# Ledger of designs, part 40: designed miniproteins, single chains, continued (5)

Each design is a single chain, and the fold is of that chain. pLDDT is the mean over its residues in the fold that is shown.

## One batch from the design tools (miniprotein)

Design m17369
Fold by ESMFold2-Fast:
Structure m17369 (fold): chain A 95 residues (1-95)
Amino acid sequence: SMDDLAQQVNQLLEQVRQSTDDTEALQLLIQASKLLDEMAEIDPTDQRTIDLYDRLSEVALEQAERSTNEGIRHQLRLLADQLQADSDYMRSLLE
């Protein structure tokens, strides 16, 4: 269900917040983004999914700022940009 998917995304965000490893944080954020993509396919107008894309994008950008690994920083910034684009697209579908 959408509620179960949203709970999984929130759990992954909590794990990112607790992570001290940039590689682990990136992997958790990628997992969360895949769940959000699934939610968007189920309901492309779901406000909670839009809000979660925004939150995940913000978290990815914060992780990029903290990362000292240029490759991971670049991947996190690309992920943040994609998540924001997905949020903006879904928002454009609202009345």
Scores: mean pLDDT 89

Design m17370
Fold by ESMFold2-Fast:
Structure m17370 (fold): chain A 59 residues (1-59)
Amino acid sequence: SPMQERRRQDFEVAREAVRLIREGRLDEAIKVMKERLPDVYVDRASLEAQRERLKEEEG
């Protein structure tokens, strides 16, 4: 359905943003999230904090 397709796309965008965050490409992650997830508030400091958390939890 259109709603399920949109949710799948939103999930794929979120995964792409997380990958960019892990790679330290925060500006690109912000651009992707603002362009494809416009309802989500995103700033560099939050993504930097998320990157540190992801590195700590990776194991």
Scores: mean pLDDT 72

Design m17371
Fold by ESMFold2-Fast:
Structure m17371 (fold): chain A 96 residues (1-96)
Amino acid sequence: MEEAIKLLEKALERAKENGSSKELLEAIEKAIEALKKGDLVSAGEYIHLAILKAVEDKDLETAELVIKAAVAAGLISEEEAKEELEKIKEIIKEKE
């Protein structure tokens, strides 16, 4: 759990550096809060929302960190993470 929280905190910093949407920042912050409370259901929902917002913002670096956090939290498998990341890379032609 601590590793997942650290990855989300790093994702939040990266999203701020990249000038990503307020919605992405809020989703990551809510995911961190849910993980700190041990609420894996809410954490999974906010992580999913954060991935969707990172894709909309074309923020591949933040999306990668959020996906790694989902794996670290046990919410998705390494295989699912690889498949999702490849799909995101296809959608996001460049890093912003």
Scores: mean pLDDT 82

Design m17372
Fold by ESMFold2-Fast:
Structure m17372 (fold): chain A 88 residues (1-88)
Amino acid sequence: SMAEQEKLKEQIKKILEEIRKKVEELKRALEAGDFATADKLISEITDLLRQMGTLYDKLSPKDQEEMKPLLLEAIAEAIRAVGLMVEA
């Protein structure tokens, strides 16, 4: 239904916001030398990205085209997170 598609899109948007928040938390953990927290945050970002992919796959083709930029932004944030870990 249209209502179920809208619910999926809102869930995807919330996951992107959570990924962005965790990337900023990761940066702070690395600046503090808290590698245990950094490792946990990487795992959480990876799980959120996987969850977003699962929700995206449930969207109609039209809604996938609409939401594709948000999925690509989430992937870019996850790549940034891995880059921060490698530089630490």
Scores: mean pLDDT 90

Design m17373
Fold by ESMFold2-Fast:
Structure m17373 (fold): chain A 104 residues (1-104)
Amino acid sequence: MSSSYMSSSRGYVNNGRSSRNSGNYGTTMRYVSSSVSYMGTSYNVSTSNGNTSSLNSVRNMNTMVSNVMGNMMSGTTNPNMRRRMTRMGMRVGNMTGGVNSSIG
């Protein structure tokens, strides 16, 4: 059984059927990037914009992206997608860590 609030981020990851492949990641990146809806695109656009975004936007993105990626990896049923997300998640996690370090 998942936690009441600590696992609420899992609900964010499952924000609608369409979000399974892109939506949650795209939603998080939308505030930082001009237009994102696909995970691959979100990662590339977010990576580029992360270094030029405002402090608040980058901090929020860093927190949400790290949580969303972690939960998406755990929440996915497709092992092939999970493998792709794991590698992408590692890159995103490392990127958000680097961005957070630059801001902090």
Scores: mean pLDDT 43

Design m17374
Fold by ESMFold2-Fast:
Parts: C-alpha cells; structure tokens; sequence
Structure m17374 (fold): chain A 72 residues (1-72)
C-alpha cells in the first residue's frame, strides 16, 4: 500500500539524516533530488531487509519493494 511505502521512505529518510546529515543536506540544498532519493532509497532498503517484517514474504522482496517505494 502507499502507506507502507511512505512508512519505508520515512524510516529511510530518518536514518539518512541521522547517518549522513551532511551528504543529504548538501544534496537537498543543491536541488539534487536524484541524490537525495538514492540515499533515502538505500537506507529504506536496508531497514526493510533488517526488519524482516511479517508483512513481507522475504528480505529480498522487501528490499526490492523499498527500492521501488519512492514511486507514486
């Protein structure tokens, strides 16, 4: 669902700001939204894989879903 995708993106963004605040802040300030999306997506994938959530059949599928979850 879109809510699950938004939750994944929010967790990815939170972790990106915590782990790489300078990198994500610089990219955002420069208007480089592709770099922002790539960094958030990376952390979102890591969080999905780590979580092994009962809502996801496998860590691999969760990672693929998180990578795609930045779309609509």
Amino acid sequence: SSSDALAGAALGAERAYKEDPEKIGKAAAEGNWKAVAELVGRYAREEAERAGLSTYPSPELAGKFAAAGGRS
Scores: mean pLDDT 62

Design m17375
Fold by ESMFold2-Fast:
Structure m17375 (fold): chain A 80 residues (1-80)
Amino acid sequence: KDKIKAINKPVKDWTDDEIKTALGGNLGLCSGYEKIVNAARSLQALGRTPTKEEVDTNFGGSLCSYGPSLALYEALKAVE
């Protein structure tokens, strides 16, 4: 909540570092953090709240990716 508020700009304009900040820093613990950031960028590029199917598809089904993808989905809902 507070991390999203602190960024203070539309989600579509977020940098990779701001996406990492919003997702709570778990990206460094899982191999393939670039995949998580790229998936977040793909969802961000929609310019709207993604569907759960879009979140699941873009993050590619690893347990490490799934938690961050749900966090991003909820974050996008919160900023609409």
Scores: mean pLDDT 54

Design m17376
Fold by ESMFold2-Fast:
Structure m17376 (fold): chain A 100 residues (1-100)
Amino acid sequence: SELEEDIEKGIEAYENLSSLSEDEQLAVKIGLAALIAKETKDGEMEKKIEKLLKELEELKKKYEAGEISAEEAQAKARALYEEIAPEAEKLIKEYIEKKK
């Protein structure tokens, strides 16, 4: 399926994180966790990621409206990613181990 192909590409990116910036590494982890949560039907992780995406959209709208600086928007976006990153990383590792 397309979802399985996207997960395989995500795993390849995850295994090559050292070539990416810290912010790009967080984005890869969250994106891969989202795909895995959808594949495994992990409703709790799906809801957490949906909340993250909504908060990122609100942050983007505030930045585009000139209500916050680019630096403030980036710092807040990074904090939102970092809150879910440990759970995302655990989900990814468990999925890869089960697929072996």
Scores: mean pLDDT 80

Design m17377
Fold by ESMFold2-Fast:
Structure m17377 (fold): chain A 59 residues (1-59)
Amino acid sequence: MRDKAEALVREVIDRLEAEGHEVISAQEVQDELRRLAPEVGEEVAEAGVQLVRQRAAEN
């Protein structure tokens, strides 16, 4: 579960960066996660947001 959340978050971040997003917000990642994997549910999205928030704060 956690392992899958991390993989999804990294994929979403990579895609947003490829589209020219230099500053990635947790909200943008949540929206993209929901679109790409609606079946994974809120728990995976919440776990992923923590990882994204940490990375976004450094960028």
Scores: mean pLDDT 65

Design m17378
Fold by ESMFold2-Fast:
Structure m17378 (fold): chain A 75 residues (1-75)
Amino acid sequence: MKFESIEELEEAFRRESKKVPDDDKELMELEMKLALYLSKAREAERAGDKETAEKYLKEAQEIFDKLVEKIESLE
């Protein structure tokens, strides 16, 4: 799944995080990494650094894909 903006990915993350069990360490680690990269992307976007924002958004998208795949594997 690909997103054009930090806001879209944050909304998708918020929806998917509701499906995460409190005791799944791997899912918690993916959530923490995703939140970190989204935070860095947002900071870069706010600073007007489009290149850095795109870089972190791309990293966040890869982590989000792994998170969704792991959540789907629980079914």
Scores: mean pLDDT 78

Design m17379
Fold by ESMFold2-Fast:
Structure m17379 (fold): chain A 82 residues (1-82)
Amino acid sequence: DKEKEAKEFYEKAKKEGDEHKKKMLESKTIGEASYHANKGQTAYGEGALFAYSKGDKELYEKMLKLYEEIKKVGEEQIKKLK
């Protein structure tokens, strides 16, 4: 089922993104923070695009918000480590 596939992909993408966001916030160097910010953004971004491809606008908007949030928080964390 396409709906079940979309939900499973969303849950996986969110879990991967959340793990990288956590590691980014725990990072002690700009390099580590940038690495995890990039990986988290990729996970959430791929989740958003997949949801959009399946016509699931609610999941698309949820993943897009997570993508924008990790981007902003990542910039703040990198600034703090400078």
Scores: mean pLDDT 84

Design m17380
Fold by ESMFold2-Fast:
Structure m17380 (fold): chain A 80 residues (1-80)
Amino acid sequence: PPSVQEALQELQQIGNQIQQLIADYLAGRISLDEWLQRVQELMDRAGAILQAYPDNEQIRQQYYQILQLVRDAAARAAAA
């Protein structure tokens, strides 16, 4: 199993990848369906990390920050 430090690093990478996917979607480089699929794959990975460390406050905070970023982007996409 990954260490807490490795898990936090992976969550940071997932967050960065999600931000890049949002930028690509807003620039018209990927479709909504492609964005939804790729974001879901990254969120599944983030959820697995949260399940491995359910009581770790820093992991929980990073996960919910990523989740909020996705929710905000999805709301903006739905409004457009």
Scores: mean pLDDT 83

Design m17381
Fold by ESMFold2-Fast:
Structure m17381 (fold): chain A 85 residues (1-85)
Amino acid sequence: MEEYEKELLKELEPLVEKLREVEKKVGSEAVQEKLKEEYEKVKEELDKLQKEVEEKGRPLSEEELKEYMEKSYKILKEGLESVIK
């Protein structure tokens, strides 16, 4: 799981950079407030996915792992884009 989490974080790096750029333009406090609000929604969706993985009680197949990463990335991307719009 550690190695796959590392891949997921690498995919999020461009979104983090975009957030940093928006923070400089609109002000960090405004970005943080929006991020906090959207993060609560994103966190609930991510926690649901995490629980689904844990309930399997076994290592994920390559296909299941890719699906999990895609879902996690989509949730995070949509949440972040809501902040940076």
Scores: mean pLDDT 67

Design m17382
Fold by ESMFold2-Fast:
Structure m17382 (fold): chain A 64 residues (1-64)
Amino acid sequence: SAVEEAIEKIREVGKKVIEALAKALGVEGGKVEVKREGDNIVVTLTAGDVVLTTTISIDDLLAA
């Protein structure tokens, strides 16, 4: 489905972002967690002690 494809794209982009942040912080690796909560997708990126969370509306994600 379009939603599953969008989630996978978010996961791929998130991995690249968090790996770059982990390298900048001098920590090993990074973690991406993506979960669907109703009409929203919640993305959590973890690098060492840094945790970044963003929420994306499914409607906005599919852009129409």
Scores: mean pLDDT 79

Design m17383
Fold by ESMFold2-Fast:
Structure m17383 (fold): chain A 83 residues (1-83)
Amino acid sequence: DRAAFLERARRLAEEGTRAAKETSDEAAERGVELARKAFAQPLEEALETLLKKAEEAKTEEEKKAYMTGLGVASVAAIARLAA
């Protein structure tokens, strides 16, 4: 269901924005880089890859970097699907 996917993407974008505000500039920059790399994949695979890496992150800093990337990727997914 595309509507369910968009709703999930909006929630992940909101969570990623919060993570970005709470992390260092370096971790936020890394999050953006991770999102760019993920977009070599189809949108759904990119979101799944970033979410899985956030869940598997061993440090709070890595988790926030992946959550920031997930937020950026989710905003891009919403833009592509809604445009």
Scores: mean pLDDT 69

Design m17384
Fold by ESMFold2-Fast:
Structure m17384 (fold): chain A 68 residues (1-68)
Amino acid sequence: MSEEQREKAVELAREALEKAGASEVVIRAVEHDIRNTEGEDAIEAAVNAVKTYSEELAEELRKKLEEL
């Protein structure tokens, strides 16, 4: 993915995790994974992190990330 798409993915993942009630430590770990992992694996890591809090928010995040 492009740098712009990657930063957008970080923003979307952060918003979903904050809405799900995730701690700042978890949010930072997911942001790091998105920035340092190859596209599809980074998306799966982000979605799976959100899924541990809310399946509905994870599904919403997946749809938004697929549009990038």
Scores: mean pLDDT 77

Design m17385
Fold by ESMFold2-Fast:
Structure m17385 (fold): chain A 91 residues (1-91)
Amino acid sequence: SDILAEPSPAEQRALEALAAGDVIAAGKAALEALAADPDSWRAEILLEAVLLALKAAGREALAREVADIVEEGRAAGRWAEAAARAKALLD
C-alpha cells in the first residue's frame, strides 16, 4: 500500500522542517515532492499541514495563493508545474 511506502528525500526534508518549526522550508520540500510525484498522499498531507501552519502564523493570503495555484494546476492536469510555481512564491 502507498501509505506504507518510505518517504522520498523531499518528503523527509518536509517532515524534518515541520518538526523544526521551519514552515517555509517544509512548504518548499512538500511542493518539490508533489512536483516529482503528483499522486503522493504524504506530500499532499504535508502541504496541507504547511498551509494550516501559515494560516496560524497570520500568513493566510500566502496560504490561499499557494493552495489556489496547486488546485488550478491539478484541475488542468499540469499541477506539477503549478507546484513549482507555488514553491517560487515561498522564495
Scores: mean pLDDT 80

Design m17386
Fold by ESMFold2-Fast:
Parts: structure tokens; sequence; C-alpha cells
Structure m17386 (fold): chain A 75 residues (1-75)
């Protein structure tokens, strides 16, 4: 689904600057593929926070989009 694709892109972008954001984004993608939207949104939001703290605005943007899509699917 789209949420998983945005989460994967966030993980790819964050890999060098924030390994923690990359790991959380990977988990968001896995949960998104399983249709576990609440968990996908939570992990994507965590990825956004860690990416922002590392100064990786692009990774944070993709993680934020993943979280928003997952929240819409879970509501």
Amino acid sequence: GEAAKYAEKAAELAKEKSPQAAELARKAAIYGRQGKWEEAARYAEGAMVYALSAGDEEAAKYAQKASQIAKKKGG
C-alpha cells in the first residue's frame, strides 16, 4: 500500500543520518503491509520524530506522509 511505500522511502533516506529513524520506518512499512494501521502510524510517527532530531527533513517528510495515510486507513 501507499503508506508502506512512503515508510520504505523514509527508511532509505534516514539510513545514514538516523539509523533509529530508518529502523522505525522499516517497522512502519512491515505493519502497513500487514494492514495493522495503528501500529504502522505509531512507528511512522516515531520515525518522523527521530529524523527531525537528526536534521533529516526529507526522511521526516516521507515518514509523516506514511503516518497520515496509516491514520486515515485505521480511522
Scores: mean pLDDT 85

Design m17387
Fold by ESMFold2-Fast:
Structure m17387 (fold): chain A 75 residues (1-75)
Amino acid sequence: SIEEEVERLVELLSDPSPEVRLEAVRRLGEIAKEVTDPKILAKIERALRREAATSPSAEVREEALRALKELQEIR
């Protein structure tokens, strides 16, 4: 299910590999554009906000911020 995929991706945001974290952010951003369940959307937005504010990787922070800005423009 999409809920299980989102849960897995949120776990991957804690992965020691910045490449894995970056891919998780990108996929969460894509799911957020298409998801209709407001609870799942809220969970994704919380995860992306946390990464944008706190990730040690500048590239991960930038991708999370980009995804959040895109969601604000669409919704």
Scores: mean pLDDT 85

Design m17388
Fold by ESMFold2-Fast:
Structure m17388 (fold): chain A 90 residues (1-90)
Amino acid sequence: SMADEAKLIVVGAVQYELLKIALERGEEVGDESMIKRMEEAYKRLEEAIKALTEEQKEELRKLLEEAREELEKRGDFEKAEVVRKFIEKL
């Protein structure tokens, strides 16, 4: 379903933002090839999101809010904050 595709897209964006945060802290999170692949995937994700209709963006915001609440319940506050910032950009 479109909802499942949107969830997979969003998970990729969250992972890339977390990767950037880890890199800024000087943490080793993988090799340079993996980082470049993540950057390319994120760019494709941004292009896909820009192509969404306003109705699809509203559905995506609802799915993101559900994911944020679930992450907070699990104590994953860093990922929850990344998701919240992503919602604000939509």
Scores: mean pLDDT 73

Design m17389
Fold by ESMFold2-Fast:
Structure m17389 (fold): chain A 64 residues (1-64)
Amino acid sequence: MEREVLRALADMLLAIGKKLEEKGFYDEAIKVYETALELYRQAGDEEGAREAEINLQKVKEKKK
């Protein structure tokens, strides 16, 4: 039950991170993706954690 709430919050943050990235707010997107990743890990959602990691890696590449 608590894990479901953490996963839902992580999903929301992942979506927010994607919107920030689309607008070019890369530093903000990185922070939001890192928070989403932590919440997915706390929820035990390996698939969500992987998606957050992939998006985090992609946004970091855009800053290089």
Scores: mean pLDDT 84

Design m17390
Fold by ESMFold2-Fast:
Structure m17390 (fold): chain A 99 residues (1-99)
Amino acid sequence: DKETLELLKEAARYLREGNVEKALEYLKEALKLLKEASMELVEAVAEVLREAARRRDREVVEQVLALAKKILTLSGDDRELINRAIGVILRAIGVELDL
């Protein structure tokens, strides 16, 4: 979904700029709009996680977990997509434990 992907890219940009409040708004909107899973979407969520890990932001990590779990639910029988989404979930849990 082009709209969801754009929101995730903007969220990552806001995190790089230090605007966590705007990033959270965009992540929450992305979670609401997310209706289809794709490798582009899971990679965009992984990018948000990388920025969240650098900033040690718990609320952003929580949104990443919610997004990755929803992607997993929408992945059906796509093994590559399932494995990548699980990888993002496990990485996000690791980041949360280090907070």
Scores: mean pLDDT 86

Design m17391
Fold by ESMFold2-Fast:
Structure m17391 (fold): chain A 106 residues (1-106)
Amino acid sequence: SSELLEELEELLRDELIKIAKAAAAGASEEEIQKAAEELVKKVIELAKEHGYELSEEQKELLSDLVNSAALALRTLVDNGVPMEEVEKLAEEYARRIAERVVLEAS
């Protein structure tokens, strides 16, 4: 669904950028992990609202992708990468995760 893809991309983009900004503001590893877990839940709920119930394997894949993106963004921030570049990478990760979720749900 093109509508689901667009809404997932927007949700993932906005929340991954928030995670990157939280890391830049000195958020703990535990706080970043909790934000990633909450994002996974939001993605599952949004997919369900559009009639797509993710399997347990699809939920595990989603969790792995979101946690990997959050870790990558935190690492970039910790290494002093400019926030403008981190935000562009968050947008790219959001697009790839959204496309993968829609592909798996189709």
Scores: mean pLDDT 87

Design m17392
Fold by ESMFold2-Fast:
Structure m17392 (fold): chain A 90 residues (1-90)
Amino acid sequence: GKLASRSLTEHVRKIRPDVRIPENPTEEFVLNLILLELQRKHAEENPEKPPLSPGEFAALSDEEKKKILMERLGMSEKDAEEIVRLLKES
C-alpha cells in the first residue's frame, strides 16, 4: 500500500498514544485507526444513539466528512481533506 503522509501519521500518534504506530505506516493503517477513533468519539458523545457505521460515514458528503474529522478528532483541514481523498480511493 501507499505510505501515509507525515502530517496524518503525527496526528494519529497524538490521538492514539496507546497504539504502536510504525515510522512509515500505510494509508490503510492510518485510515483504519482514524475510523476506529471516530467511532469511539461518536459513542462517547452519543451513548443513546447507535454506533456510527463505516457505511453511514462513507455515504456522507465530502464537506460533512471533513467537518466531522475536524470537529471530532481535532484534525487540520489539510489532514481531513487527505482522509476524505483516501476514502474515495478505497
Scores: mean pLDDT 76

Design m17393
Fold by ESMFold2-Fast:
Structure m17393 (fold): chain A 109 residues (1-109)
Amino acid sequence: SLKERRLQREKEILDSLMKEVQENLAKTKAELDRIKLTPEEQAFLDRLVKKAEEYGKKGELEKMFDDIREELASRDLPERVKQLMRDYALNVAKLAYLKELKEKIDKES
């Protein structure tokens, strides 16, 4: 049916988006690993990631962006490191959001 074909297309689109976000996460993680963050910098990144995932699950992406921007502005880090941390946290939030959408679609089956 048209409804079944639409649901299948939505699942295929979500799977493609999740794959793209996962590839972006792996790429950003590799760049961060090359930088060799201090234990304190790693703990800061871990807090940003946890916050981003929580916002992503709730769909509060705008609030997440503002909070992460303010947290990064408070730190004396090279701009490239801040950019990588922001990009990594943003992709964590996107993946969490997409996983929530996929679970909702799967429940509609």
Scores: mean pLDDT 85

Design m17394
Fold by ESMFold2-Fast:
Structure m17394 (fold): chain A 95 residues (1-95)
Amino acid sequence: MSLEKAIELLNKAREAFGKGDYEKSVKYAEEAIRAIEEMLKELGEDNPEALLTLTSAFQLLADAYRKLGDEEKAKEYTQKALEYSRKVQELFEKR
């Protein structure tokens, strides 16, 4: 899958979230994450645009699970978003 397809899925997830359809938001965000992870395996783990998109997808997924009352999954995806945010910072700072 292309990064463009992953971004499209993430936009659909954001639209669903804005409409209060948190279940569809989760579905589209999870599909976007899978598409980005497949891309990172093919193009390399250090693609900054893919890592930034992945971070955004995990943040949205955490917010959607919180709205659904799944606090454990919300916490898990918040931690994943933080982890990938750090990876992006390290990539730009070379630290």
Scores: mean pLDDT 81

Design m17395
Fold by ESMFold2-Fast:
Structure m17395 (fold): chain A 118 residues (1-118)
Amino acid sequence: MLAKKAIELAKKALEYLKKGELEEAAEKIAEALVLLFEYGNEREGITELEEEELEERKKEMIEKLAEKLKKLPKEELEKLAKEVIATAEALLEKEKNPEMTAEEVEELAEKKLKELEE
């Protein structure tokens, strides 16, 4: 369910950006990006060995990334949130249709990103 959670977090980030709450938006984008990174690693067969250690490392990664993202302007945060939504939605379609090629997933993500930018 990581991709669905990433979409929810990125949509919340866009709501925070509309309110001028840039720090809260950065924190939500950081969490969404770390979830997508974790999802990608699981799909590539990268074994997670110790659940307790991985949860702690994930929390540290989110906090570190959030601090970096808080330094970015609103426009860059909005772009990142839209990219997260587009990528995660394409990955959800791949889960429903495992026969989709990497090229088809990439094309779907690009299409969804364009819809969010228009």
Scores: mean pLDDT 76

Design m17396
Fold by ESMFold2-Fast:
Structure m17396 (fold): chain A 89 residues (1-89)
Amino acid sequence: ASVQQLVQQALSYLQNAYSNLQQGNVANAINQVNQAITYLQQALTLTDDPRVAQALRYAQWALYNLQQGNVANAIANVQRAISLLQQFL
């Protein structure tokens, strides 16, 4: 897969995570964020772009906050990751 395709997949999962968090579906959001992290890790084998690297860090921090029950901080980090991936695409 191209780096653009991998980033588009990660973006789609993060957007789905955001929707699930707005609906209170935390468990589904955790699954979506984990999928996004996997695609971002694959993208980083093909690119050294700092926007993709920083988006991965925000996605990982969002996952950590969801596991701690801090939904508000998780939403903020998901939104930051989405913005960076949109700037890359």
Scores: mean pLDDT 91

Design m17397
Fold by ESMFold2-Fast:
Structure m17397 (fold): chain A 53 residues (1-53)
Amino acid sequence: SEADQARLVQETYARMKAAADDAGIERVRQEGVARGVDPSSAQTIATTVREKR
């Protein structure tokens, strides 16, 4: 559902912000997709987190 997607996106973003390095960000991105996050959304989150470092 849309609500489930929004929640998964927020959880994935929080986990990515906590990651120590780019490899950690990539692992969280893959986990997010496996849990049902839209792949393009997961990639956008990863790019945003990397840019803010």
Scores: mean pLDDT 81

Design m17398
Fold by ESMFold2-Fast:
Structure m17398 (fold): chain A 103 residues (1-103)
Amino acid sequence: ARTEAAALYLQRKADAEGKPVIVAALPETVKDLTPEEARSVGRTMGRGLAEVAKRRGAKKVIIVYPDTENGRVAAEATAEELRKAGLDVEVIPASQAPEGLPL
């Protein structure tokens, strides 16, 4: 919930500012994976997001991830694939999400 809410807030802010940015939330369920599976999920998500960014003309992707070790691992793998595709990438833990999001 919090990770998805943070991503939605940031996407709406980018849209309001007219910026070609995609914001994606990593699922909290990555915490239940092995580190190798988390990296694999991250790479797959990164490749998918790169195609979406290309189709929408986005130049930047922001990844919001749950504050777990596997969440961070998946986010870093996602960011690596996106950067290989020539995209600018920011990775943000859900705990650093802007305050004031409705619960």
Scores: mean pLDDT 78

Design m17399
Fold by ESMFold2-Fast:
Structure m17399 (fold): chain A 93 residues (1-93)
Amino acid sequence: MNVLEILRELLENPEEAIEKGKDVKPKGRASKDRTGILDKETLRELARLAGVPVDGEASLDVLKAIEEKLTPEQARELFLQVMLPDEDAEPLE
């Protein structure tokens, strides 16, 4: 089980892929790349929840450290908590 594969599945959002992902050809000009490196804020939250110090290196190092310390189940729960923002936060007004 690879942590990167779990991230890709979550980032692709299967609900959108089900409707749009029916036989889509590469248009020669790739538009949206949702797979890859997460934002720094997301990585910091993941590192904090996992108890891993962030040395300000590439996202890959943080993900590797999480994979080494956490089980695939724990890592999946961590990603879900960060990837599923709750609407509890009200807009600024």
Scores: mean pLDDT 52

Design m17400
Fold by ESMFold2-Fast:
Structure m17400 (fold): chain A 65 residues (1-65)
Amino acid sequence: SITRQAGDLTVTVEGDRITITRGDRTVVLPGSASGSQVGAAASAVLGASKEEAEQAGRFVTENGG
């Protein structure tokens, strides 16, 4: 598994899943999710900033797929 911080977000890619955590809140997406889907979920569900969402999406694009 690969983990990275994107501001206050913790993003973990584990092949079959992508986990995004902010504080005590977590969203789990399929490992097939795009960076755009990860960024959108972080913003909509976790209230991530534009910058955090972009960083999370970029990390998944570089390490997922």
Scores: mean pLDDT 82

Design m17401
Fold by ESMFold2-Fast:
Structure m17401 (fold): chain A 103 residues (1-103)
Amino acid sequence: SEMEKNVKEALKAFEEGDFEKAYDYAAKAFSLLPESAQIAAEMSIMLYLGGNKELGEDFFERALKLAKTPEEKAAIYLVLGSQLAIAGNYEEAEKYFEKAKSL
């Protein structure tokens, strides 16, 4: 599936340290999610990057519950993880990429 292909390419780009490429593939996978999951995840990312970590985490949990498959959950982890890595938050980004791999 297009979802699975983009998730695999995003994970590969992360392992190579190419976080912008990881984001590009993760965003393609993310675009295939239900709209409700996309909105919740986008709110989460905005809040995390804006410094409201607690509310960001709440919306992230909501996005994950709206995801139906392991690949859909991986796409959510990879979009947030890639954005955190691009912002320089490598330790937190790596945690999200490891969660995506484990699915």
Scores: mean pLDDT 84

Design m17402
Fold by ESMFold2-Fast:
Structure m17402 (fold): chain A 93 residues (1-93)
Amino acid sequence: AKEKIKEILDRFLEELSRYLSPEGLEKVRQIAEEFLSKPIESKEEARQAFRDFFVKVGKVIEEDLADDPEALARAYRVLQEAASEINKVIDEM
């Protein structure tokens, strides 16, 4: 599961690099590394860790793109698509 999530996150970061500043992208990368480093013993723990990840990344996107509503909408769509794929991996655990 972690390997598939890492592949999804690697693609997510590449897509997000089109919209975020280098500083914003680095913050998202650190949040992704924190998520991947968490011990996951159950589906519920995985869902909670993912929820925390989603909230933290959403805040970075909103703060970094506050003055660009079109880029914000596109970046949020990228986050939602990655979130859908990660949730599917967690549900299949």
Scores: mean pLDDT 82

